Designed miniproteins, single chains, continued (3). Designs and how they scored, part 46

Each design is a single chain, and the fold is of that chain. pLDDT is the mean over its residues in the fold that is shown.

## One batch from the design tools (miniprotein)

Design m9567
Fold by ESMFold2-Fast:
Structure m9567 (fold): chain A 72 residues (1-72)
Amino acid sequence: MSELEEAFQRGVRAATEAVREVGVEGARRALDLAVRTLEARGVPQELVDAFRRGGELAIEAAERGLSAEEAI
């Protein structure tokens, strides 16, 4: 699996867990914070962008009552 695919999947998992714990709006804020934290730590922008895309997909799927896989 590529590093970009792994970063995307980490975003999906992190956002899915955040939605479960704090709801959709809380998960959006948690995702924004996580992205800023990765950028502050000097993670390559391509990996940060992949993580963000995964998280956004999972949050959108949850809003529609679908799994992230069904939203792809």
Scores: mean pLDDT 80

Design m9568
Fold by ESMFold2-Fast:
Structure m9568 (fold): chain A 95 residues (1-95)
Amino acid sequence: NAMEELLKSLEEYVKKLKDIVEKRRQTAEANLAARIADYEQRLADLKSKGDEEGVKRAERLLALTRQHAADTQAFLDKRIENVKKKEKEVEELKK
């Protein structure tokens, strides 16, 4: 039955997408958290040295990195929603 083979293929595809999206989310969160922590440490070091120009540059980079983290989170949330939608579509086809 072509429909049964298609449904099985779609289920395996959706499962693989879930694993990929979850792994990417975990990796992105860890990498962004580490980068933010690094910039916060650099900012503290610059403040202790009285480097006002360096402080301003570090604050700007930290703000940009936090914005990138927010944008990445929004992108990953959308991908998770898309995977959930595909799961519901496969479930509906089984009815």
Scores: mean pLDDT 82

Design m9569
Fold by ESMFold2-Fast:
Structure m9569 (fold): chain A 77 residues (1-77)
Amino acid sequence: SEVKKTQMLNIVASITSSIIKGDKASLDAYLDKLKEYVDADTAAQIEAMVAQGSAETDTNKIYQIGGQMAEVVLAAA
């Protein structure tokens, strides 16, 4: 549904922002929220991308990873 897609995209944007800010508590909370919307395989893919983004120092590359996470969740919707 469009509502589900919008909610997942908002969560991915919040995850991306939390990575940029180094806010581990918010990141963990948004990941838990996303798991309510996606299956375990999709959640594992997002967690791997979050790990990649958390190791990245270039904000533009973190935004690119955020865009890739958005594509993954939209494909799962």
Scores: mean pLDDT 87

Design m9570
Fold by ESMFold2-Fast:
Structure m9570 (fold): chain A 104 residues (1-104)
Amino acid sequence: DEVKKLADKIEEILAYGMAGELEKAYELAIEVLKSLNDEESLKKVEEIWKEEDLEKLREKAIEVGVEEEQIERLLEKDEEEARNIMKGFILASIAKEALEKYLK
């Protein structure tokens, strides 16, 4: 069941991001997207990995369904943790969208 394995990996991307293990989240996102042969989404993942602008990350995290109030609380406590969590959500969303397109 390849689809279930890829879906499980997408959930792991988010879990690693939430745990602050952003490199592991990034590695899994690349693995999923390579399995899907999705070069456009691979470029998006690389752009998010390199992004240091908190406002751009905030906008993207909100677009992928993270609550604005939750982002505000994270940023007030720890900016680095907030950055890692936002990136984790965005990376998981990119991989999920790529899988959904592949299944069409």
Scores: mean pLDDT 83

Design m9571
Fold by ESMFold2-Fast:
Structure m9571 (fold): chain A 57 residues (1-57)
Amino acid sequence: SAAQREAARALIRRHPGMTVEHLRRVPGLEDMPEAELERVLAEEHARLQREYAGVRP
C-alpha cells in the first residue's frame, strides 16, 4: 500500500544502512512484496547518490 511504501521510505531515510531483510522484520511491512521493498530501497539509495553527485560540478 501507499502507507507501507511511505513507512519504508521514512525508515530507509532514517537508517540508510537498512537492507530488505531489515525492512521485512518491521511490523506493518510484512505484507509488502520483496520486489517492492527492493525497489523502494534502490530508489532511496539512487536519490542519495544523485544528491551527492550534484555537489560535484
Scores: mean pLDDT 73

Design m9572
Fold by ESMFold2-Fast:
Structure m9572 (fold): chain A 62 residues (1-62)
Amino acid sequence: MEEVIEKARELVGEEEAERIIDYYMKLSNKSSPEELTDEEKEGILKEAERLANIRRYRQKQA
């Protein structure tokens, strides 16, 4: 189930992926990504994908 974390890193890079993961961990009072639920992991992937698409699109147009 760590493929979500790997995909997030692939989509937005290590730094951005870590920020998204950390944000979800803080919201859930969790100390590690392994403690995240499948629902939270889906949220991370979804946000990483959305952010990557927005930033990539904006960067190429600006």
Scores: mean pLDDT 72

Design m9573
Fold by ESMFold2-Fast:
Structure m9573 (fold): chain A 67 residues (1-67)
Amino acid sequence: EEEFKKLLEKLKRQYEVDIEAQEGIALISEAVARITDPAAGPRVERIRKEQQEKIEKLKKEYEDFLK
């Protein structure tokens, strides 16, 4: 039982790290888009929205898992 609880805590921490990683990926993607296309404003905003939606989905899935 305690071993199982420790595994759940590790999964929780891994999930939190995954969310932070997604936020970092979004930042890098925005920077790359701006470098490769000076007129990339609309494309950068789209990338940003897609990453935010992905992060929100992960957060909701995790909250549902904790129930």
Scores: mean pLDDT 71

Design m9574
Fold by ESMFold2-Fast:
Structure m9574 (fold): chain A 86 residues (1-86)
Amino acid sequence: GKPMSEEVAKAIKEVFDAALAEGASIGTAIGYGLRVMGAAVDKSFGLVTAEEARQRILDLAEWAEKQGLDKAAEAARKAAEAIEAD
């Protein structure tokens, strides 16, 4: 495992901030951020491929959209691109 890139860390924060901006509770926003972080960490340790990590975050984005958190979903899609590129 290596430290997360600044781009990945920024993407995690953007998912958290977007969820809070849409009225999600602090717990929900943290949960979304932690799911993105978990995918990035698992990829960093070689536990999943870049594509598998990306898909996990895209699944989170779809879930967020179903909950009406459209900005959190958009931030999660950007996080998926950042993590695949990292």
Scores: mean pLDDT 81

Design m9575
Fold by ESMFold2-Fast:
Structure m9575 (fold): chain A 70 residues (1-70)
Amino acid sequence: MNVGQIIQQLQQIQDDVQQGRISIQQAKDRISDIRKQAPVKYRPMFMDILRSQNRQDMINGINRLISSLS
């Protein structure tokens, strides 16, 4: 998966989380799947999101990752 595809999928997950369309666990599952398909050098950057305990921490983590990849 290329960086542009990762950013697009992360933006979709962020919107779904913000709108309450998916649970925190569903978001973590989708992010974990993206991480597995991401280049190895970017995989550690996903860890903050996967360790998030609440919706706000997850949104903040996704936003930071998108900013780092952009």
Scores: mean pLDDT 84

Design m9576
Fold by ESMFold2-Fast:
Structure m9576 (fold): chain A 72 residues (1-72)
Amino acid sequence: MAEREERLKRLIEEAKKLVDEYAKQAGMTPEEKERLIKVAEEIARKALDAGEDPTPEQIVEEAFRKLLEEEA
């Protein structure tokens, strides 16, 4: 449990860094950035629950995919 919690925190921190860099370059609003981070956290949690080992990049990409699908 401790290893999973530490890994979740690490994945979220790395994902936040990637989102921040992307948001800076793409001109995202703070609200859009916060929403993307929340989706990324949900994806990371579910992946770890399933015993997967995703990268922060994969989590952020999947979060974008889900947000685009929800807007369709």
Scores: mean pLDDT 77

Design m9577
Fold by ESMFold2-Fast:
Structure m9577 (fold): chain A 119 residues (1-119)
Amino acid sequence: RPAPAPVVVAQVEIGEDEAKITLRVLDGDGNVLLTITKTVPAKSPEEAAEAVKKLIDENRDKIIEALVQAGATPEGAEKAVDNLRKIAVEEARKAKPGDLVTAASNARTGEAVGTVFKP
């Protein structure tokens, strides 16, 4: 069996006047190696999307380092962060107040998936 790959995850809780953004790096066994959480004022999906983009960009080096520590190649880690950023931003732009956006990117394949949960 191939060992499970490291994953980077972004979760965005969309409020009416704010967004709560949580970035996590998990190893192949599901252990959390890095957690970054920020709550920002966001009155529109576009403002929430820009906040997600900014948080990923500001923490890019830390996320890459954690993914490499979890067993990713540097190139795989960079691709995973770039794909996470793209999908998380696109899904946040489509979200509405009350939605939970989850985006995940696999550091081995670079495959990224976004999902929106509506309560």
Scores: mean pLDDT 83

Design m9578
Fold by ESMFold2-Fast:
Structure m9578 (fold): chain A 66 residues (1-66)
Amino acid sequence: SHVDELLKKAEELIKKIKDSHPLLAKALQNNIDLLKQALEEGNQKQVELQVKNLEAMLKMVENILS
């Protein structure tokens, strides 16, 4: 699913940057945790919001690394 691909992309990015950019890695991990919590709760509106937030964070981090 799109959500599973997004989570995988975020987790791989954290693995890549955790030593060079620990604060960005922590921020990404917090967004992953919020999305996983929304999924566990079955709150579809919260899932949609957290997906959008994680996508925005990923774009920001990718721009910083470029």
Scores: mean pLDDT 86

Design m9579
Fold by ESMFold2-Fast:
Structure m9579 (fold): chain A 79 residues (1-79)
Amino acid sequence: MEEAKKLLEEGKEYLKRGIEHMGRGDAEKALEDFQKALALYEKALEIAKKEGSTDEKLLQEIEFNIRQAKGGIEAAKYL
């Protein structure tokens, strides 16, 4: 439970960095940050499911952030 939340927070930091790099037109760094965020979020989701988490809010937040990271990756590819 705590490990999944920690990975979610670490992923959010990379998502924020990716968005900042997109704002500066730095597609290469943005792509790297979004890919790192996605990897952290996917690991957070895997751990949360493995631990039998019934915290629907946590699962929904992780899935929402996965969608944001995937969207960022696609946007960075076409910048």
Scores: mean pLDDT 83

Design m9580
Fold by ESMFold2-Fast:
Structure m9580 (fold): chain A 70 residues (1-70)
Amino acid sequence: SMREQELIDKLEEEVREFAKENDLSPEVLEGLLHHIRETVRDTGGDEKEAREILERMLKQVKLWQEQKRK
């Protein structure tokens, strides 16, 4: 639906900014983008639920990046 696509576009932009700020590899970015598209579809375009799932994913990726820095 148009609502789901609008939410996907919005969250993909946020993921791309996060990837740029945290210097993520293209492979990790592609994985995050794939998961966000699935998440929005699975939640039927519910922004609150999609954002909660996205925040958990980004937190895990950030922890992984910090561990790699050591």
Scores: mean pLDDT 81

Design m9581
Fold by ESMFold2-Fast:
Structure m9581 (fold): chain A 95 residues (1-95)
Amino acid sequence: SLEELVREMERLLAEFEAETDPARRDALAAEIAGLLGEMAQRLDDAGASPELRAEAARLRELAVALTDPAASEEERLALGREALELARRLAERAA
């Protein structure tokens, strides 16, 4: 469910904030990006409204930005927080 994806994103973001190893932070950012892509795909498959699909496209944009090798740890944390807030709103609207 979309709610399960949101809960998993919350868990991964908390782990990312606590992680001190850069390689493990990169892996966590990639996992979060994967969940954002999965949520966007589920909204598309469910026939979500054009407005929800536009917001889902923003999740995909955030996923790309989150995995950018030029992004700082601070930028990734800010992007992850933005993505989680958007994911929560999309899950609520899709319910």
Scores: mean pLDDT 84

Design m9582
Fold by ESMFold2-Fast:
Structure m9582 (fold): chain A 85 residues (1-85)
Amino acid sequence: MKELVLEALKELEEVERLREEGVREKNRELLEEAKKKAEEGRRRYGELARRYEAEGDLVLARIYRELAERFEEALERTEEALEEL
């Protein structure tokens, strides 16, 4: 649990780093990579949230739902950055 949450936070940090670099450099490839990673994170942690909710583990379900929401926010910011290019 702890290790997977830390891994998710590192993945989210990488998405934000790629987005910031893509905006600074006006680099579409970096923004597309950030978008792909954000979409993968949203899907992965969203699936984990649903799985743990179905198993009755409400604490893990909430944690993974919050992670999926953070990746969704990162995806939205990245899509906005792509539209501004």
Scores: mean pLDDT 86

Design m9583
Fold by ESMFold2-Fast:
Structure m9583 (fold): chain A 104 residues (1-104)
Amino acid sequence: SKKEKILEIIDKLIEGLEELAKQATNPKVKTTLGSLVGMYRILKWMMKHEEDIEEVKKMALTALDEGIATLEELLAKETDPKSQEILQKAIELEKQAKEEIEKI
């Protein structure tokens, strides 16, 4: 179903962000990625209990926009090249998830 596809996209995003958090040495970057993972796990639980697919899609896209904004703000202030690379990869994962959900 469309809902199952959205949930699978969010699961892949969670896995990708968790891997980047393991690679992060900067505590701020690690904590931010961990917080986003927590947010997406709560979102996934909420989406499982929503019957309206358009509301599920809206919830997912809203959370992704907030996640992207959070990461872009952190990237703008980051001076460490390794942390910048991790944040850029996290933003790419978020944008890819958003693009895939928009196509559903």
Scores: mean pLDDT 90

Design m9584
Fold by ESMFold2-Fast:
Structure m9584 (fold): chain A 71 residues (1-71)
Amino acid sequence: DAERARRAEEIARLLVEELGLPEATAREIAELVLEGAELLASGDEAAARAWAEENRERAERLDALLAAAQA
C-alpha cells in the first residue's frame, strides 16, 4: 500500500546514498526486502516458503548486483 511504498522509497534512498546503486535497482531491493519481511511477520510459513522459492532467482540476481556495487 502507500505506507509500504514510502518505506521502500526510504530504504532505496539509503541504498543509493550508501552504496551508489542505481535508483531502480535500489527500489527493487527495498521492495523485495519489505515483501519478505511482511510475509515472515504474518506467521504464514507456507506462504513465506512459496514466496522465497518464487523469488529465489530474483534475490540471487539482486544480491550479485549489491556485491558488485561494493567491489
Scores: mean pLDDT 77

Design m9585
Fold by ESMFold2-Fast:
Structure m9585 (fold): chain A 80 residues (1-80)
Amino acid sequence: SEKLEKSKLNAVETARDLVVGMLEVLGEEELAKEWRELSDYEIENNKINKVEELPKEIQERIKRVSARINEVLDRAVKEM
């Protein structure tokens, strides 16, 4: 249903904005930008739930950016 797909896109946009805001507060401005660009790509191409269906280059970029986000979060937790 189109209504369900629009609801999924809105959820992805909200999640994107939350992660971007968090990374920006942590001083990770470049990583925040990369996350926003990847999320925008998924939204524009309606591939928000199936990483395996994305182009290989985008899959590799998602993996790299996700690993960097996890590293930043791990460091933040260890500094507490």
Scores: mean pLDDT 69

Design m9586
Fold by ESMFold2-Fast:
Structure m9586 (fold): chain A 97 residues (1-97)
Amino acid sequence: IKEKRAEAIAAINALGDAASAAAPEDAQTINSQVVGAQMLLIAAEVSLSLGDREAALADVEAAIAIVEELKAKYPEAKAEADKALAALEAYRAAIEA
């Protein structure tokens, strides 16, 4: 679980870098969304530590929604967005197991 979370955070950072390179004028907005997604994954870890799997899954799904928005707005970063989505889905699956 911890490894899958770390992979998701790394993939979200790479997505932020790729999107910011494609649209430097949007860099502050992109960084805000990247930080928001990472904070949701921190909240998910806290919820898991408290035994609240439903809250953790909701936070992961919210992070997936942010990545989907970045993918839709920055098609140049599609490859990095697809990796971030795969990592988030793997983290979600690990929580459900």
Scores: mean pLDDT 84

Design m9587
Fold by ESMFold2-Fast:
Structure m9587 (fold): chain A 60 residues (1-60)
Amino acid sequence: MEEIEKLKEEARKAIEAGDYIKATAHIFALFALSMESDEETAEEAKKAIKELLELMKKAE
């Protein structure tokens, strides 16, 4: 889904910029999308969230 890729990319840019508040907001948006979407979209959103959390962990 294009929405998931956009949120994932914006979150990655925020992490790179050190704006963890903005990154967390985009991750919450992905979580909300996973709750309201079909199974396929929910799985893609969950994978994006997991990847972004791993990136934040490595940044510390």
Scores: mean pLDDT 77

Design m9588
Fold by ESMFold2-Fast:
Structure m9588 (fold): chain A 60 residues (1-60)
Amino acid sequence: MEPLTEEEIVYLEKNLSKKTVQAAVMYANLGLSFETIAKTLGISPATVRRYVKKAFAVLK
């Protein structure tokens, strides 16, 4: 997956919740699994998947 640019991260921060942006950055830029992100953010892996999908949908 293409890493998110600094400009894309700023755009997401204006339009989405902080946890949604953190999940997207951890997945796209750090290459972390949904399981690892879920443990870090204290949410379910299914919620991480939803957050990542929502963030990438907003960038289109």
Scores: mean pLDDT 81

Design m9589
Fold by ESMFold2-Fast:
Structure m9589 (fold): chain A 96 residues (1-96)
Amino acid sequence: SPVLESTKLKFRAIAALTEMDIALRMYQDTRDEQWLREFIRAAQDALDIARQLEAMGDTKLAQQVKDQTRGLIDQALGLNPPEDLRRELQRIQRQI
């Protein structure tokens, strides 16, 4: 069912954005690069979900996911991460 698939993508989007928020907070608190790597993984998941939502015609929700992902990446970049992870964050940002 298209409605069921759309609902699943919405819940997956919420999960990915929540994982990004948690990982970003943990990186702020610990400065452990592992949390930033988890953030990057969750950001890639969020963008994949946004592309699937666009393919199903849910352009408004896809745009909201992209906008929230961009905002969280901007926050991560503002924490002055190591150069290799900064480059990874910038690479993901270019996909938005």
Scores: mean pLDDT 90

Design m9590
Fold by ESMFold2-Fast:
Structure m9590 (fold): chain A 92 residues (1-92)
Amino acid sequence: MIDELLRRADELRRESDEKESRADSLLDENSDYLGNSNRLASQSSPEESQKILNEANNISNSLNNEAGDLLSESLRLRNESDRLEAEARRLS
C-alpha cells in the first residue's frame, strides 16, 4: 500500500517535471522565434515587416497559451504527488 502510493507519487512528479520542461522549451522557442522574426522584419519591406510581426504575434500568443496550460497541469500533478506522499507518510 505505502509502496504503491509512493510509486504513484513518483510517476505524477515525473509527469509534472516533463510538462514543466516542455513549457520551458516552448517559452525558449517563443523567445528565439520572436528574436528571429524581429530581425527578419528589420530586413524586410514595410509591408512584409508588418505581416511578419503580425504572424509572429499570433504564433507567440499560441505558444504562450500552450506553455501556460502545461505549467498549470504541471502544478496540478505536483500537488497530487505531494498529497500521495503525505498519505504515505501518515500510513508509515
Scores: mean pLDDT 87

Design m9591
Fold by ESMFold2-Fast:
Structure m9591 (fold): chain A 77 residues (1-77)
Amino acid sequence: SMEENLKKIAELLALGAFYVKHELELDEEEIKKLEELAKELEPTVEKLATEASEELRKEVQERARKILAELEKKYAE
């Protein structure tokens, strides 16, 4: 479903941002690949966000922010 696709995209974006931000066991090549993948998925995210209801768009954005915040909280110090 579209809702599940948006959830998956939100999770992938949050995880990718966390990995880049927190310098986990990724070399420069892998970080660059994640950045390229994020850019490649951006048009798909934009299209789904445009076609999805405003409520679904907000839910995806909130879900991504919450996932990122929880990851940051877990590893914050």
Scores: mean pLDDT 65

Design m9592
Fold by ESMFold2-Fast:
Structure m9592 (fold): chain A 85 residues (1-85)
Amino acid sequence: LEAVKEKALTVIDGSLRNVEAALEEAKQLGDEELVKKMEEYRKKLDELRKKIEASTDVKEINEYTTQAMEVGAEAMILLRKAKEK
């Protein structure tokens, strides 16, 4: 259980770094919609972290880990699309 949580929290930290980087670039671009989406992703990752820490079910932790990975990936994809404008 502890090892699964440690791995999940490492994924949360990685996704948070991606979202934070995307948020800063979004601010530089002046893209208010992208800034709001990044702030929403940051809040979602905070909620996922709380759920992972509270969970005692490996399946739940794995599902939250997958959601965290998806958030991080989506943040980078949206940033890339915004920069291509």
Scores: mean pLDDT 83

Design m9593
Fold by ESMFold2-Fast:
Structure m9593 (fold): chain A 63 residues (1-63)
Amino acid sequence: MGIFEVLKDTGDLKKGERFTKVELGQKYLGLSEAEARAMSPEELAEELNNKGIPVKLIGYEEE
């Protein structure tokens, strides 16, 4: 699972907070868990940045 770090305070997100790909996909893209898992980390980051949510993939620390 990709782990993302928030790069800037935005909405209800704080700079330095870490989230899984599934959490961000479900909360901000309206995806199911299965859809979020199927999306690549790069694709998810691009979609979130397009919505004004600056995130960076920092690695794979969760299953």
Scores: mean pLDDT 76

Design m9594
Fold by ESMFold2-Fast:
Structure m9594 (fold): chain A 110 residues (1-110)
Amino acid sequence: MKLTDEERAEILSDPEALEKFAARIEKETGVKLTPEQVRALLEMLPLFDKNKDGKITFDELKEAYEKYPDLLPESLKNLTLEQLERIFKLLDKNGDGEVTLDDIVEALKE
């Protein structure tokens, strides 16, 4: 489903959706995040879409994390690359190695 920027902002601003997703991240990956850290992570993902195709690969995220750590929000600076990979795999529902903004929204709705 293609969402408008307004619909995406509403879902990313839903405290219950963020809290539920933070709990799911902990259950599935063992990574403990606050709802604010979840929001920061989801908001930063589009910044790593270098070719602006609407898809983010883990390789693009890893390169940005290693080469541009200062671009990470302060709330995420303690997040390791291994923890980030586990969260990325949770967002990648179809296992294709690519995450879209639609994948993120679907993960928040579960």
Scores: mean pLDDT 71

Design m9595
Fold by ESMFold2-Fast:
Structure m9595 (fold): chain A 89 residues (1-89)
Amino acid sequence: SEEEEAAERVRKLLLEASKAFDNGDYETAIKKLEEAIKLVEEHRLSPLDAAVMLLATSVLLQIARSKGYPKELIEALEKLRDAVAEKLA
């Protein structure tokens, strides 16, 4: 379904963003997160997919905060977390 395809794309974008910021490519990481936010906002997510994404995004956000990553990256992760959390409400 389009819902499942959107969830798969979001998971792939989160993986790509994680790899990008691990190597210090914050611009690419932010762009991938912004694309993921748009997909989450435009599509319905199953409760399970939303819960898994919320956990993954929360873990990435904690890592970014603990390592002192750029504010713009932290804000993008917070926006993605909030967008995913909204799908569970």
Scores: mean pLDDT 84

Design m9596
Fold by ESMFold2-Fast:
Structure m9596 (fold): chain A 73 residues (1-73)
Amino acid sequence: DSKEQIKKDIKDYLLSKGVSEKDAEYAAEYIANLLENKEYPSKEEVFKELSKKLSERTAKLAAEIYEILKHSS
């Protein structure tokens, strides 16, 4: 399941950067859903949406990995 693999990769990356399990799970689910549904908002839009729920640092890290994954598909 490509969605579950992407979600796991994002979560593991964020955990490696010191992000909490809860916040990493939230960001990974959000991004994996965007990619699975072929929704391609800008990196800035992803950052703004995630920063409503997550710290600026976590939202920035998640937006950065999203941009990489978006251009790799």
Scores: mean pLDDT 82

Design m9597
Fold by ESMFold2-Fast:
Structure m9597 (fold): chain A 87 residues (1-87)
Amino acid sequence: MTPEEALAAFEETVRRLLPPEVAKTILNSFLIVRNHGDFGLYLLLKTLLDNRDAVMEQLLAGVPEDKRAELQAAFDALLTAFEEYKK
């Protein structure tokens, strides 16, 4: 899976699990960085990998408990796809 495909899958999961307003807020946080093309996407994924626990805590801070495990799994899948791409 490419990093772009993994990011799209993560965005779809966020939209399904979270209320539209919360999902929009989370997804907008990624929009500026990824709009800078491959380099922006690389920096985003590298920052997420380097700060995995802190980013996860921030991402889950407003999420209902019953949806946290699935959202966490989706985030881990995104990071795994980046590691496979980066080698």
Scores: mean pLDDT 69

Design m9598
Fold by ESMFold2-Fast:
Structure m9598 (fold): chain A 88 residues (1-88)
Amino acid sequence: SAAEEAKRAAEEAREAARRSGTPGARAAARGAETAAEGAESGDPREALIGAGVAAVAAGMALASDKSEDARRAARAALEAARAAAEAA
C-alpha cells in the first residue's frame, strides 16, 4: 500500500541520516516520517501536508549536504512524499 511504501521510505531516510549525521539528512528523515504518518492517517489533508513537508526537507538536505548519505536521505524523503500524495 502507499502507506507501507511511505513507511519503508521513512525507514531508509532514517538509516541514511544515521550514517550521515548531518542536520540536513536528519531534517530529510524527519520530513519522511511526517509523510509516512500522513499517509497512515487516512486523512487526505494530512497526507498532502506530510508530502509537502518531506519534499521541502529533501530540497534543504540537497542544498546543504554534499555526501552520498545526505543524497540518499533526500531521495528517500522524496519517495515518502510521493507515496503520501498517492495515499491522499
Scores: mean pLDDT 83

Design m9599
Fold by ESMFold2-Fast:
Structure m9599 (fold): chain A 89 residues (1-89)
Amino acid sequence: MDPGFEEGLKKLLYGPIKELEETYEKYLAGKISEEEFKEKLKEIEEKIKKAKEILYRTVPKELHEELEEEYEKKLEEVKKKYEEKLKAK
């Protein structure tokens, strides 16, 4: 497999997760409003959907299943971490 393809795919998948983390941190710090926070979450959700769609269309089934599991685990860890903090506010 082309190493450049794998790196590009991981960047597409993890980019939105990093943006999600930054968005949660800004909201918790009071730098953005609830409206802005919700708008950014919708934008990030759209990016996540597109990243998964690319994954399903561009890699063999054996590879996308493994990558999707890794991605979902990472996404769930981030959401759980920040959901706990959001409930405290």
Scores: mean pLDDT 75

Design m9600
Fold by ESMFold2-Fast:
Structure m9600 (fold): chain A 71 residues (1-71)
Amino acid sequence: SLKEQVEQALSELTDLVTEATLTLDKERRLEIARIASESLEQVKKLLEQGDYEGALQVLKETIAQIREIMA
């Protein structure tokens, strides 16, 4: 279901942020924290509206962006 996909993507985002705090320099950690914070605020609003498809899209784009910064 879309809800399960959103929950999985949220878990993946949380794991990536945790990895970043353990492995990256301060500047990249702050950038990832900002991106994740902004994305999570948008996702929260979409989920409150029942827009699981929109929430999933935002999460997937955010995960891809964070992975690029960590590469």
Scores: mean pLDDT 87

Design m9601
Fold by ESMFold2-Fast:
Structure m9601 (fold): chain A 81 residues (1-81)
Amino acid sequence: MDKREEEIRKRQLEFAALLYKLLKEGASNEELAEALRKVLKVDKELSDEEIEEIRKKFLEEMEELKKENPEYYKEILELAE
């Protein structure tokens, strides 16, 4: 594997695990916004509407991932512990 692709995959996995953990623990929109700002390096304030959209899309993506790529889904869950 290309080391760059491996690094990108690892960062994506860590991000997905963090986001899943926050959602599972019932994190507030404020806590979710803080995590998203740190990971995405976004200086812009995220609105509640934008955060809710990200939350919905992520949950939909996780449901689809469980069906299409259960191995990767399991890795996210294990890392989120």
Scores: mean pLDDT 74

